# Ledger of designs, part 46: designed miniproteins, single chains, continued (4)

Each design is a single chain, and the fold is of that chain. pLDDT is the mean over its residues in the fold that is shown.

## One batch from the design tools (miniprotein)

Design m13675
Fold by ESMFold2-Fast:
Structure m13675 (fold): chain A 59 residues (1-59)
Amino acid sequence: SVAAAAQLIVRETGLSPEVARRIAELAAAGDDEAARALLLEQGMSEKQARDAVRLAREL
């Protein structure tokens, strides 16, 4: 679910719940590129962004 994915993103990255929810919504819509780009913009590494999007898609 988007809510579960957003909670996981907050836990793994420390991003705000609002930003995490936006990333979770993009991943749920299948827009992995936009979700990854937003994570990179927030200062995450390529690996961290990729791992976070993958985990969000598994929920």
Scores: mean pLDDT 80

Design m13676
Fold by ESMFold2-Fast:
Structure m13676 (fold): chain A 62 residues (1-62)
Amino acid sequence: MSPKVRELVELWLQWRRAVDAGDEERAREYVERMGELLATLSPEERERALEAIEAADGEYAR
């Protein structure tokens, strides 16, 4: 996994934890950082990131 894709997955997991904790300010910060990072990704990296987030979401839901 590329470093940027890995960072995006980590940000998404931290966002999920912030949402579950009711920390709206932290959740917003993570969303903003994810958006900035997504804008710097190539189309191929973006596809990889979405696949990795989907896999991480499935694991987190357990």
Scores: mean pLDDT 78

Design m13677
Fold by ESMFold2-Fast:
Structure m13677 (fold): chain A 63 residues (1-63)
Amino acid sequence: DKYREMLKQMEETAKKIKELGNEDLARELAKVLREEAEKVRKSDPKVAEELEKLAKEIEEWLK
């Protein structure tokens, strides 16, 4: 499942960015996650929801 694999990679990347404390990369990742969620919502709404949730988690972590 292409979208599920992408989601796993994004989750792994988010975890590494948080561990490194790289806020600039975290902001960029959150933006990309929201954009990807919008693109995949029609094809895989569950993956879109998870991508949006991950973006929100990063945004909350940044504050």
Scores: mean pLDDT 81

Design m13679
Fold by ESMFold2-Fast:
Formats: structure tokens, sequence, C-alpha cells
Structure m13679 (fold): chain A 69 residues (1-69)
């Protein structure tokens, strides 16, 4: 199975669901590295930042996801 932006995003979703937030963050970051226009990864990375109390940074990532939609 190939490593794609979508597969890394899906891995991140699974990791976040399991409470492995740091690994989820790395998976979403890698997804964005492979496809900087993959808006779903930007949005979910924002959700992780918000869950960490980094609300201002999360807002920036949500804006990026919206711009790519």
Amino acid sequence: MGETAESLYEAGVSLARQGQLELARLAYERSIELDPNYSKAWYNLGLLLESEGRTEEAEEYYKKAEELS
C-alpha cells in the first residue's frame, strides 16, 4: 500500500481516536508535506491544536483549510 496524503490523514484520524495525539499530529503534518492542498489534514491539525488549548494557532489552520476548499 502506497503512502499518500489521504492514507496519512486516515492514519492520523485513527491515531487521534485512540488518544495518540502526538502521532496523529505527525501523520497530519506528513499528509500536508505530501499534498499541501489537502484541506482535511489542515482542518484536523487545527482540531488537535485546539484540543491542546492552542486556539489562536488552530484558527490559522482552519483558515488555511477553508482557503483550500
Scores: mean pLDDT 82

Design m13680
Fold by ESMFold2-Fast:
Structure m13680 (fold): chain A 94 residues (1-94)
Amino acid sequence: LPSVEEALEAHLRGLDTLLASIDEKKYSPEERLAALRTFLETAARELLEHLSPEDARYVMEELVARVRERLPDDEGAHAVADEVLARFEARLAA
């Protein structure tokens, strides 16, 4: 299994690549939020398949923090990230 550090680096790089692609392709606001949601939901699933729940949570929290850092004025992106993290936390509690 990859280390938590390797998983974090890979997923942060993937997020940065997604955000750059969205800007280059000039996605609509709706398409941007849909792409971000799909990325974060896919990351959550993959992390839970390969990491402990605690390590997966750490990586997800860091991805949400990166969304806020890279898109500080995008309230829609923050809402999507917060919703995905909340659903992830609910799955761990179940």
Scores: mean pLDDT 84

Design m13681
Fold by ESMFold2-Fast:
Structure m13681 (fold): chain A 78 residues (1-78)
Amino acid sequence: SALFKEQTEKLKKPLVEEAKDEEKAKKLIEELKKLYEEVKKETEEAIKNGDVGSKEAAEFNLSVFEEVLKALEKKLKE
């Protein structure tokens, strides 16, 4: 989990910087919301079917996506 957190932090910083442009932030948020809905549905179905190597890892990946999305939404509302 620590390795995924480090990689997420590295990805999060560039995305937050891009979100300083309000128009770019809106487009990114719309795209990420659509992607998040798809990934969440697929992840929940995979967990339900036992198709994930680790339920904890799958849930962590979803939480990472949600955290990035929240950071972008916060920047948009500034």
Scores: mean pLDDT 70

Design m13682
Fold by ESMFold2-Fast:
Structure m13682 (fold): chain A 56 residues (1-56)
Amino acid sequence: SREEAERALAEALRAVNENPNVEAAELLGQAGVALDEGDYERALELARRAVELARR
């Protein structure tokens, strides 16, 4: 779960960097906080939503 969350966050970072989107960047920030707090499921959910918004 931690490794999966870290991988998802890295993917979201790349997606947001390639296609800047304010909402996606906000979700990415929240995902990072969740990861730091050990909430890996929340981090995964937020990172995945950030990717979807950035790729839209």
Scores: mean pLDDT 82

Design m13683
Fold by ESMFold2-Fast:
Structure m13683 (fold): chain A 64 residues (1-64)
Amino acid sequence: MKHVEAGREALNAGKPEEAIEHFEEAIKEDPKNAAAWAGLAVAYRRAGKEEKAKEYLKKAAEYA
């Protein structure tokens, strides 16, 4: 939970690369955390990596 919150704060601060690191830590702790996968998708989209964003959105949908 703390890593997902930190990732969202990084996104709100305009730091998508930092957000990616926080969401990856959340996924390491709980690979079924749909919120972490959704956050990772948003972070990759803001970093300009559309294909990775689509892949992670699919993962978020699988665990939601």
Scores: mean pLDDT 82

Design m13684
Fold by ESMFold2-Fast:
Structure m13684 (fold): chain A 63 residues (1-63)
Amino acid sequence: LNELLEKAGELFEKVEELEPYMSEEEQKEIEELIDKLNEAMSKKDVEKIKEYLEEIEEILKKV
């Protein structure tokens, strides 16, 4: 879990860095995934945390 939280922190920093280069649709998609990720983290749903982190990372790769 701690490793996943560290990865989430790194992805949040990348989101902040790349936000000026993102389309409105990409920004909205990232915000929705971050909300889902935060909910999964509060529930300690490791599988969902991994899934949402991977989805965020894939979107950031397209920026």
Scores: mean pLDDT 79

Design m13685
Fold by ESMFold2-Fast:
Structure m13685 (fold): chain A 65 residues (1-65)
Amino acid sequence: SAMEAVRQAVEAARAGNFDEALKYAEKAIELGASKETLLGVARVAEDMGYPELAEKIRELIEKYF
């Protein structure tokens, strides 16, 4: 489900796992996750000290929304 993909993206973002976070974020978008929810994933990456990951997630959001 979209929410399961979001949870996996959040866990990957918290762990600093860039490839996994981006893969699950894109999957979540394709499954119908909202722009607001994906911006929340980007915020988690930023707050965990991964601003480069947050920026890549925001780029992904701009591509789809």
Scores: mean pLDDT 84

Design m13686
Fold by ESMFold2-Fast:
Structure m13686 (fold): chain A 68 residues (1-68)
Amino acid sequence: SHYEKGEELRRQGRLDEAIEHYKRAIEEDPNNARAWANLGRALLEAGRHGEAAPYFAKALELDPSLFA
């Protein structure tokens, strides 16, 4: 899946590619709270701090337990 590929790419430090796969994961399943959260994390890791907040907000809306 695009989510699993995003996770693999993030582990490899290929952050821009991971971001694109996470974006595709949320397009295919907008309820995948982990994809929203990990897109935010990948953006922070890439130094794109200003872009991360809306993705974390959506993840929290879908599954608050991810931040417990």
Scores: mean pLDDT 86

Design m13687
Fold by ESMFold2-Fast:
Structure m13687 (fold): chain A 82 residues (1-82)
Amino acid sequence: EPVRILREAAERLRELARERGDERHRRAAGFLEGLADALEAGLLTPEEAARALRELARMLRELGDEESARILEEAARRVEEV
């Protein structure tokens, strides 16, 4: 279920935000909740959501956040399998 996958990934990012005190993780989690809401409303396809997740993962990796990038890449893979 694409919506559930995005909300689970958002929760993992919120856990990282709580552990590390990094606002970037809270913003990334908010972005994923927005994607989940758009998918649920039928405004976004799973393929479009996966593309957005990969772009965010690329940006986070460039900022040195490999753990968040990995979470987002895994979420993108699962969303495309539906």
Scores: mean pLDDT 82

Design m13688
Fold by ESMFold2-Fast:
Structure m13688 (fold): chain A 60 residues (1-60)
Amino acid sequence: KKAVVISEEKVDPVLAEELGVEIISEEVEGSIYQFSKAEDALQAAEILKNQGFEVSILEK
């Protein structure tokens, strides 16, 4: 099942690439980072929270 991470703040492009983000979408609600695996999205969300980003996870 695919998962996405939503961040209210823009993530550093280098960090996003290191986290293995496949698709980035800029929306009114924030930046959406798509991952092929839910596990990768969960790991990325934890890393971003530790960096001070406000993030949420949507599994689909």
Scores: mean pLDDT 71

Design m13689
Fold by ESMFold2-Fast:
Structure m13689 (fold): chain A 67 residues (1-67)
Amino acid sequence: MEMELVDLVARRFGERRAAAGLPPPEAFHVDVRGDEVVVRIRAATPELQAQHEALAAQAVAEARAEL
């Protein structure tokens, strides 16, 4: 369950990032604690971090809808 959700979030994030033409983040971690999904991202600039965080939120919503 947790691994399935983590994998799906990571995959959807990667797909959305590639479609948006953004570089990979410096750090990316997905943590699932019961009903909570926490994505921790570190990007090279504050502007990229905001963009990556927005894409991560979309990826989490898609993963939750799919599972």
Scores: mean pLDDT 79

Design m13690
Fold by ESMFold2-Fast:
Structure m13690 (fold): chain A 60 residues (1-60)
Amino acid sequence: SAEEQEILLKVAEYFESLDDKERAELIRQAVKEGLSLREAAERIGLSLSQLRKAYELSQL
């Protein structure tokens, strides 16, 4: 969904801000492939709750 894509792009920005360019790029690829939050989290070795926490931190 568009909402999930927005969340994932914010999470990618967060990882980029940590100089974690590899995880940021993996999430951007997941967005291009139309993956869900869960599938994107699995791709980078995170749980869904860990991905949600990264999103919350990206919002300040």
Scores: mean pLDDT 84

Design m13691
Fold by ESMFold2-Fast:
Structure m13691 (fold): chain A 70 residues (1-70)
Amino acid sequence: MEEAGKLVEKAIKALNEGKLDEARKLVAEASRLMGDEDLQELALRSDTGFQVALTKLSIKVSLARFKEKK
């Protein structure tokens, strides 16, 4: 879980630096660690798909962290 969260943070940083290919790879890897093959494929299909995948993955990571802390 924390590993996927760190990859999401790195992907956001890469996006802010204009490194779209790097951000896409990081989102795909985080999706794989979360066991979400649909998000992994979505992240690799297009720039728009990767933005959607990043948003969904960020929500999943945040929700899982919230549940773990309870």
Scores: mean pLDDT 74

Design m13692
Fold by ESMFold2-Fast:
Structure m13692 (fold): chain A 91 residues (1-91)
Amino acid sequence: DAAERLRAAAEEAERVAEAARRVGLEELAELARETAERLRRLADEAAATTDPARIEALLREGQRLAGELAEAIAALPEEERARLAEAADAL
């Protein structure tokens, strides 16, 4: 289910936001929070439509948003990325 996949992605972005907040990565926390909100909106739209082309477009947009967040995490210094991963694992 496309809506379920987008919701799962939003939940993961929310976990990143909380972990980032705990380790003081404020800019990443804000990006992750915004990403989660946008992914939830895409999930709501996916749940409201039966058009396969629309569903595919929503999934691609969700993948793009998740990819941007992943790139932001990958761009962190190794020590910050390690602290973020440890904080996320503790949630």
Scores: mean pLDDT 89

Design m13693
Fold by ESMFold2-Fast:
Structure m13693 (fold): chain A 55 residues (1-55)
Amino acid sequence: IKILSIEETETSIKVEIYIEKKNKIDIYEEEAESLEEAKRKLVLKFFEDYKDLFE
């Protein structure tokens, strides 16, 4: 995978990811009580959506 862009605030994160194995761009955006929690949510969602890339 390649990260194309990252936008962060105190409570949110937005990431554009190029997934080479699938030849597609996906955009993840999460908001939480803190940036740390937003990052955690984004990472978990990405792993769930693309678990086949890690197995």
Scores: mean pLDDT 79

Design m13694
Fold by ESMFold2-Fast:
Structure m13694 (fold): chain A 100 residues (1-100)
Amino acid sequence: MELSVLEAEYLVLKGGAYFALKAAENAIKNKDLEALKKVLKDLETLLKQIEELIEKLKELKEKYPEEKEYLEKKIEELEKLKEELKKKIEELKKEIEKLE
């Protein structure tokens, strides 16, 4: 039950991050200050949720050592996504500064 709930959360956050990153690229391309500010908040919220999920998956890895390889792969994917979100957040902050 706990593992299946976290797997569902993983898929939702991964999908949400994908759409938010696309929205960020569109806002940058269009130089839309309001869209940039909105997407920045969305990405910061997603970053926090991904960080919380990584910690939950690390705890679950200790509880279910038989799933260790599977959970480590999911943690690696989320860590890469976390770094991508951090990079995009910094890019958005710079674009907002240029337009103000």
Scores: mean pLDDT 84

Design m13695
Fold by ESMFold2-Fast:
Structure m13695 (fold): chain A 56 residues (1-56)
Amino acid sequence: SAREEAYQEFLEAAKAGLLSDPEKGRELAERVKREYGLSDEETDALGTRAAIDAGA
């Protein structure tokens, strides 16, 4: 699903340390939102989940 694909993109970015940079994280979130047709709320939730999962 679009959410699963978006989650995987955020997870890979989190593992690469990109989500620790607010500017790069925002740029990625904007791209993923456009690519997968997500809302701001959905995009934020997936990014947060991926960051937690990558840091576990």
Scores: mean pLDDT 82

Design m13696
Fold by ESMFold2-Fast:
Structure m13696 (fold): chain A 93 residues (1-93)
Amino acid sequence: MDEAIDNLREGNTLLKEGDYEGAIPLFEEAIKKGGDKVKAYAQLNLGEAYLKLGDYEKAIEYYEKSLKLAKELEDKETIERAEKNLEEAKKKL
């Protein structure tokens, strides 16, 4: 199995369970080892983990990284999700 995809899936499970601090290192590994689509999703989810932890500046950083990569990939779904999440995070500042 692709290790980056495994890390993304495990990170998503922890994120859904509310283990935001546990999810972060898994998404970081998915970003390091994954292809561009996996990286875009991992950056989006890492932003959500930081948002839930109250680190709004980090959440914005990762949503912007996800949005930039998603635009390069022409991934409309990830673009829309990143833009909505970025707007939400900016309202918290």
Scores: mean pLDDT 86

Design m13697
Fold by ESMFold2-Fast:
Structure m13697 (fold): chain A 58 residues (1-58)
Amino acid sequence: GEEKEKLKEEVQKKAEQKDVEGAMEYMDKLIEISKNEEEKEVLKETKKEVEHLLKESL
């Protein structure tokens, strides 16, 4: 719903700002509110990729 959309936007904003911790916090929130197991698994993999990408850019 709207909450997922808002959290995705926050992840993107934090990633743009190179705020690794902030991006990871919003990714964790997005994973927690996800309604099915497949979606949670995809988001966990996305979180790992975002974390690696941001660390490489620091």
Scores: mean pLDDT 78

Design m13698
Fold by ESMFold2-Fast:
Structure m13698 (fold): chain A 59 residues (1-59)
Amino acid sequence: DVIEKMKEIWKKEEEKATEEDKEALIKAAKLLLEDLGIDPSKFSDEELIEFLLDQLLKE
């Protein structure tokens, strides 16, 4: 599962996050929203990152 892999990678590397990691988070957030049946186009890149980080931190 791509989303699960991205979630685990981010948890391990969050302190080492780069701009490339942020782009990967945006992609993962879009995939997660699509899986949930939510249109990711209604969110900004910043909102997508915040959404994904909130989901990762809430585990």
Scores: mean pLDDT 70

Design m13699
Fold by ESMFold2-Fast:
Structure m13699 (fold): chain A 69 residues (1-69)
Amino acid sequence: MAKELLLEGLRLLNEGKRYYEKGDLEKAIELYQRSIELLTKALEIDPENEDAKLMLQLAQERLAEVQAA
């Protein structure tokens, strides 16, 4: 269900942030990409979900930041 995908996407986003803070860029990239995948699926199920839209944007911004490092 969309809510389950949203919660798991948020969990992966937070975990990616922790690995980025530890300097594990490869793990951070993997976790952010997985977060983006799940949040995108949540939006496919519920396109009006504002929380999913905001979290997807944040995940994409964080992935770009890690890839630029």
Scores: mean pLDDT 83

Design m13700
Fold by ESMFold2-Fast:
Structure m13700 (fold): chain A 114 residues (1-114)
Amino acid sequence: SSMMEKILAVVEEMLAAETDPKVKELLSKIAEIIKNSKSMKEFIKNLSKLITETLKANPDDIRLRGAVMELLARIAEELSEEERQELAKELVANLKAAGLAEMAAAVESTFGPA
């Protein structure tokens, strides 16, 4: 879909500019999720899971957290309001379940005021 192509372009642009190895690995994995996702719903589910697992493994990495929030903001601009709310809901639920309450609050703050 044209929307998935736009999201892929955002991720590839961020990847080309990135120097941090952990952020590069995350962005590369997200690009693969985009290429392999058959629907926006599948993309949202797999993206939310990957972000949560990555942040859970690196809870004190402020740079990684910043890169994730920038990525989410850029992806949100390409999504419809309904898709933004579904992404926020899925990601917040996963982050809370992983014990990442502060990160969940940051996502709610970014996506909640629609």
Scores: mean pLDDT 86

Design m13701
Fold by ESMFold2-Fast:
Structure m13701 (fold): chain A 53 residues (1-53)
Amino acid sequence: MAVEEGAKLALEIMEKYNTTEDEASTIAADKLRLEGKKVSKSAVLKKLRELKK
């Protein structure tokens, strides 16, 4: 759930700011961590790439 939320947020960040997958997944994971959710940047990036297949 939190990883999926991070991946969706990363997609939104990429669309809005035209960032790389790595940048978007990093920003998304950091935002979720600040909200108290435990997610890794690598897990968000992996899920983001799965959603783009």
Scores: mean pLDDT 79

Design m13702
Fold by ESMFold2-Fast:
Structure m13702 (fold): chain A 73 residues (1-73)
Amino acid sequence: MTEDLTIKVTVDGKEYTLEGKVVIDDAAVGKPVEVKETVGKETVDGKTYLGVGVEVYADGKLVGNGHASKQIA
């Protein structure tokens, strides 16, 4: 299953809304899940990007992953 991902993060006192996608194994739908988010900031060719990686776990196994990103400078 593929879902739209929208994450709000605050960096340097400013809120950003990042958009992306998350893919979850169909076998994990309806099961209790644990979500882990990792936020990163990268500068490429003089432009600054904010990104978030998402990992979804069910019963201790990775069953989904996703990412969202936005240029912030």
Scores: mean pLDDT 78

Design m13703
Fold by ESMFold2-Fast:
Structure m13703 (fold): chain A 69 residues (1-69)
Amino acid sequence: SAAAEAAKRRLEEMGREAAEAAKTDPRKAAQLLTALAIEAIGEVLDGVISEEEAKRLIREGREAVDEAE
């Protein structure tokens, strides 16, 4: 669905922003990862994306942050 694709694109962008922040500001990266997790959970509760898609996006964001630090 268009809503699911838009949500996934937004969450992927949040993960990229967190990874970029991790290069100079680990605290900001942690805040952005927390925001990503909250948004992903919200999209699951609203039935927009699956729990598995949310878990993947959160994991990918965390991995990108860990690699950037």
Scores: mean pLDDT 87

Design m13704
Fold by ESMFold2-Fast:
Structure m13704 (fold): chain A 59 residues (1-59)
Amino acid sequence: VLEDVEKGDEAFKSGNYEEALKYYEKALQAIREGKVYVDPFELRRLQAKLDEAKKKLGL
């Protein structure tokens, strides 16, 4: 999960919003399925990052 978030952040920073979205969605799916635990603050941050990547692609 942390590795997926890091890869998403790298892609986002590089302007690869599609790749960033892919990694953020992968991390969020693992959390939603209960396969991994993250702090509530990190979950909120991840959701915000996912939403931001979607907005970048929608603009």
Scores: mean pLDDT 77

Design m13705
Fold by ESMFold2-Fast:
Structure m13705 (fold): chain A 95 residues (1-95)
Amino acid sequence: SARAEEIRRRLRELNEEYERLGLDLSNPENKEFVQEALKVGLEAAILAIEQGIEEGRLEEAEKAKEELRKEIERLLKEGLLTEEEAKEFLKRLEE
């Protein structure tokens, strides 16, 4: 799908930028870049789960859904997602 291609392209761009910059992800000044990369990654993960369900990979999709839910909670606790962003991703994951 066009959405899958866009997410894949964006992930490649973010990975190349990360490698080019040699970022210390523990540095608060890099937080905005890390947050952008994580949000694109979360969108890609949700898309992969949706595709897995469509392809009948229900066991893999359910496991990935549970793991992603835990990851969203972790990112919220670490301050890498706002409460509003976390709720939005969790809502999309449940729908």
Scores: mean pLDDT 73

Design m13706
Fold by ESMFold2-Fast:
Structure m13706 (fold): chain A 75 residues (1-75)
Amino acid sequence: RLDEAIEALEKGDYERAYELVKPLADSLPPEQQAALRAAGSRLTKEEVIAVLRSGALPDEQRAAVLYGYLEALKA
């Protein structure tokens, strides 16, 4: 699931990446989701990919970071 979102992001398929990560990010408590989305909105594409590939965070938290990045990209 998250691996497919990373692949979509790398290919520039932001719509698919968004669809894949939104349900996973939405599974987090609202306060935690908001904080991770805010963090993601401040990262570059390369930094987001590094976070997603690190494995340091649970899948839901990494999804929230990517979701924040994608939301900032739409603005």
Scores: mean pLDDT 80

Design m13708
Fold by ESMFold2-Fast:
Structure m13708 (fold): chain A 90 residues (1-90)
Amino acid sequence: DAAREALVQGRVAFFLGDFETAKKYYEEALKSEDPLVRAEAYLNLGRLYYIQGKKDEALKYFEEARKLASQVPGAEDLVEAAKEYIEKVK
């Protein structure tokens, strides 16, 4: 699955501090038909904007992650992570 592979590569780039490469991989992951992959991509895009001090953009991505994950059975951990980040951005 190319989209899930993109999500993994994005996380590797983020860990290495290459935030531009991480962003491009997460944007690729948003093309996934799997709502869990898209929700995780939104959460990780939120983290990228948050670490750069772009709080308004971070909040929008965390809200999208929360909304999407809330509609998928078994995505409780992702919903909780998004809620925690939303509170941190406020």
Scores: mean pLDDT 86

Design m13709
Fold by ESMFold2-Fast:
Structure m13709 (fold): chain A 59 residues (1-59)
Amino acid sequence: MSKEEIEAETLMSMAVMLLVIQGKHEKARELAEEVRRLLEEGRYKEAIELAEKAIKEAL
């Protein structure tokens, strides 16, 4: 597993937890699905960027 894959999965987990704590369960699910799709397509940098944006928007 690449460094970018690990980073994307870690950031996704953080973003999902923040959204769940805020009661935004549907947004958390949508985020997880989109990040997984990007990872399956090999678009690791976009997956990282999406997760980072979700964290920033949740704060």
Scores: mean pLDDT 82

Design m13710
Fold by ESMFold2-Fast:
Structure m13710 (fold): chain A 77 residues (1-77)
Amino acid sequence: EELEKNVEKIVEYLKEKYGIDDETAEEFRKFLLEAQKRLKELNEKISKGDPETQKKYLEEIKKIRDEVRAKVEELAA
């Protein structure tokens, strides 16, 4: 699938840039795939939900973005 191929390219880039090992790259790949799936689901629900439900989904999106940022910072450190 396109999402899986895009995640694979990102992981390849991070392996080359930061020299992470295959085990770390595989864990990051799984994390990014789950994050992208969750974001797609949340965006769909936001379009159809009530204001209170939308607020909860926006908080989940923020949490996912914070997790991705933290993981990238770990690779750069």
Scores: mean pLDDT 75

Design m13711
Fold by ESMFold2-Fast:
Structure m13711 (fold): chain A 55 residues (1-55)
Amino acid sequence: MKTEIIVERSATLTPEEVRDRAIKKAEEKGLKVVDSIAFTLPDGTAVGAAVAEEK
């Protein structure tokens, strides 16, 4: 199975908002989200990632 990782970044949004954007982008591509990660970098940049598989 092919796994895709969709990563979004923002200097102004919360990590949760950025993660939600990554999840939505994966769903819009017709992928199944199997995991997600949200964190803040030391410089204050929010990062969100969605791990998704083909249906």
Scores: mean pLDDT 81

Design m13712
Fold by ESMFold2-Fast:
Structure m13712 (fold): chain A 79 residues (1-79)
Amino acid sequence: GAAEVAAGAAASGPDGRMSTRAAAEALAGATGAPLEAAEEAVRAAGAGPDGTVSAEAFARAAEALARGEAGVPGRLELE
């Protein structure tokens, strides 16, 4: 499933670190989001200036994209 794809992609690379583009492509494929949105989520999660991201940042980006698109659980409390 999408979670398994994201986990596999996050494990790519020697230290579980991968390029921002590879992370964005994996997220776009798993969530259906456009690459621009996936790249922005990855950068917000802590992408490096060299265009690489840690597995932790990738996981955070995936969660942010899923929550942002899925609904407004946090915003419901503001009502």
Scores: mean pLDDT 63

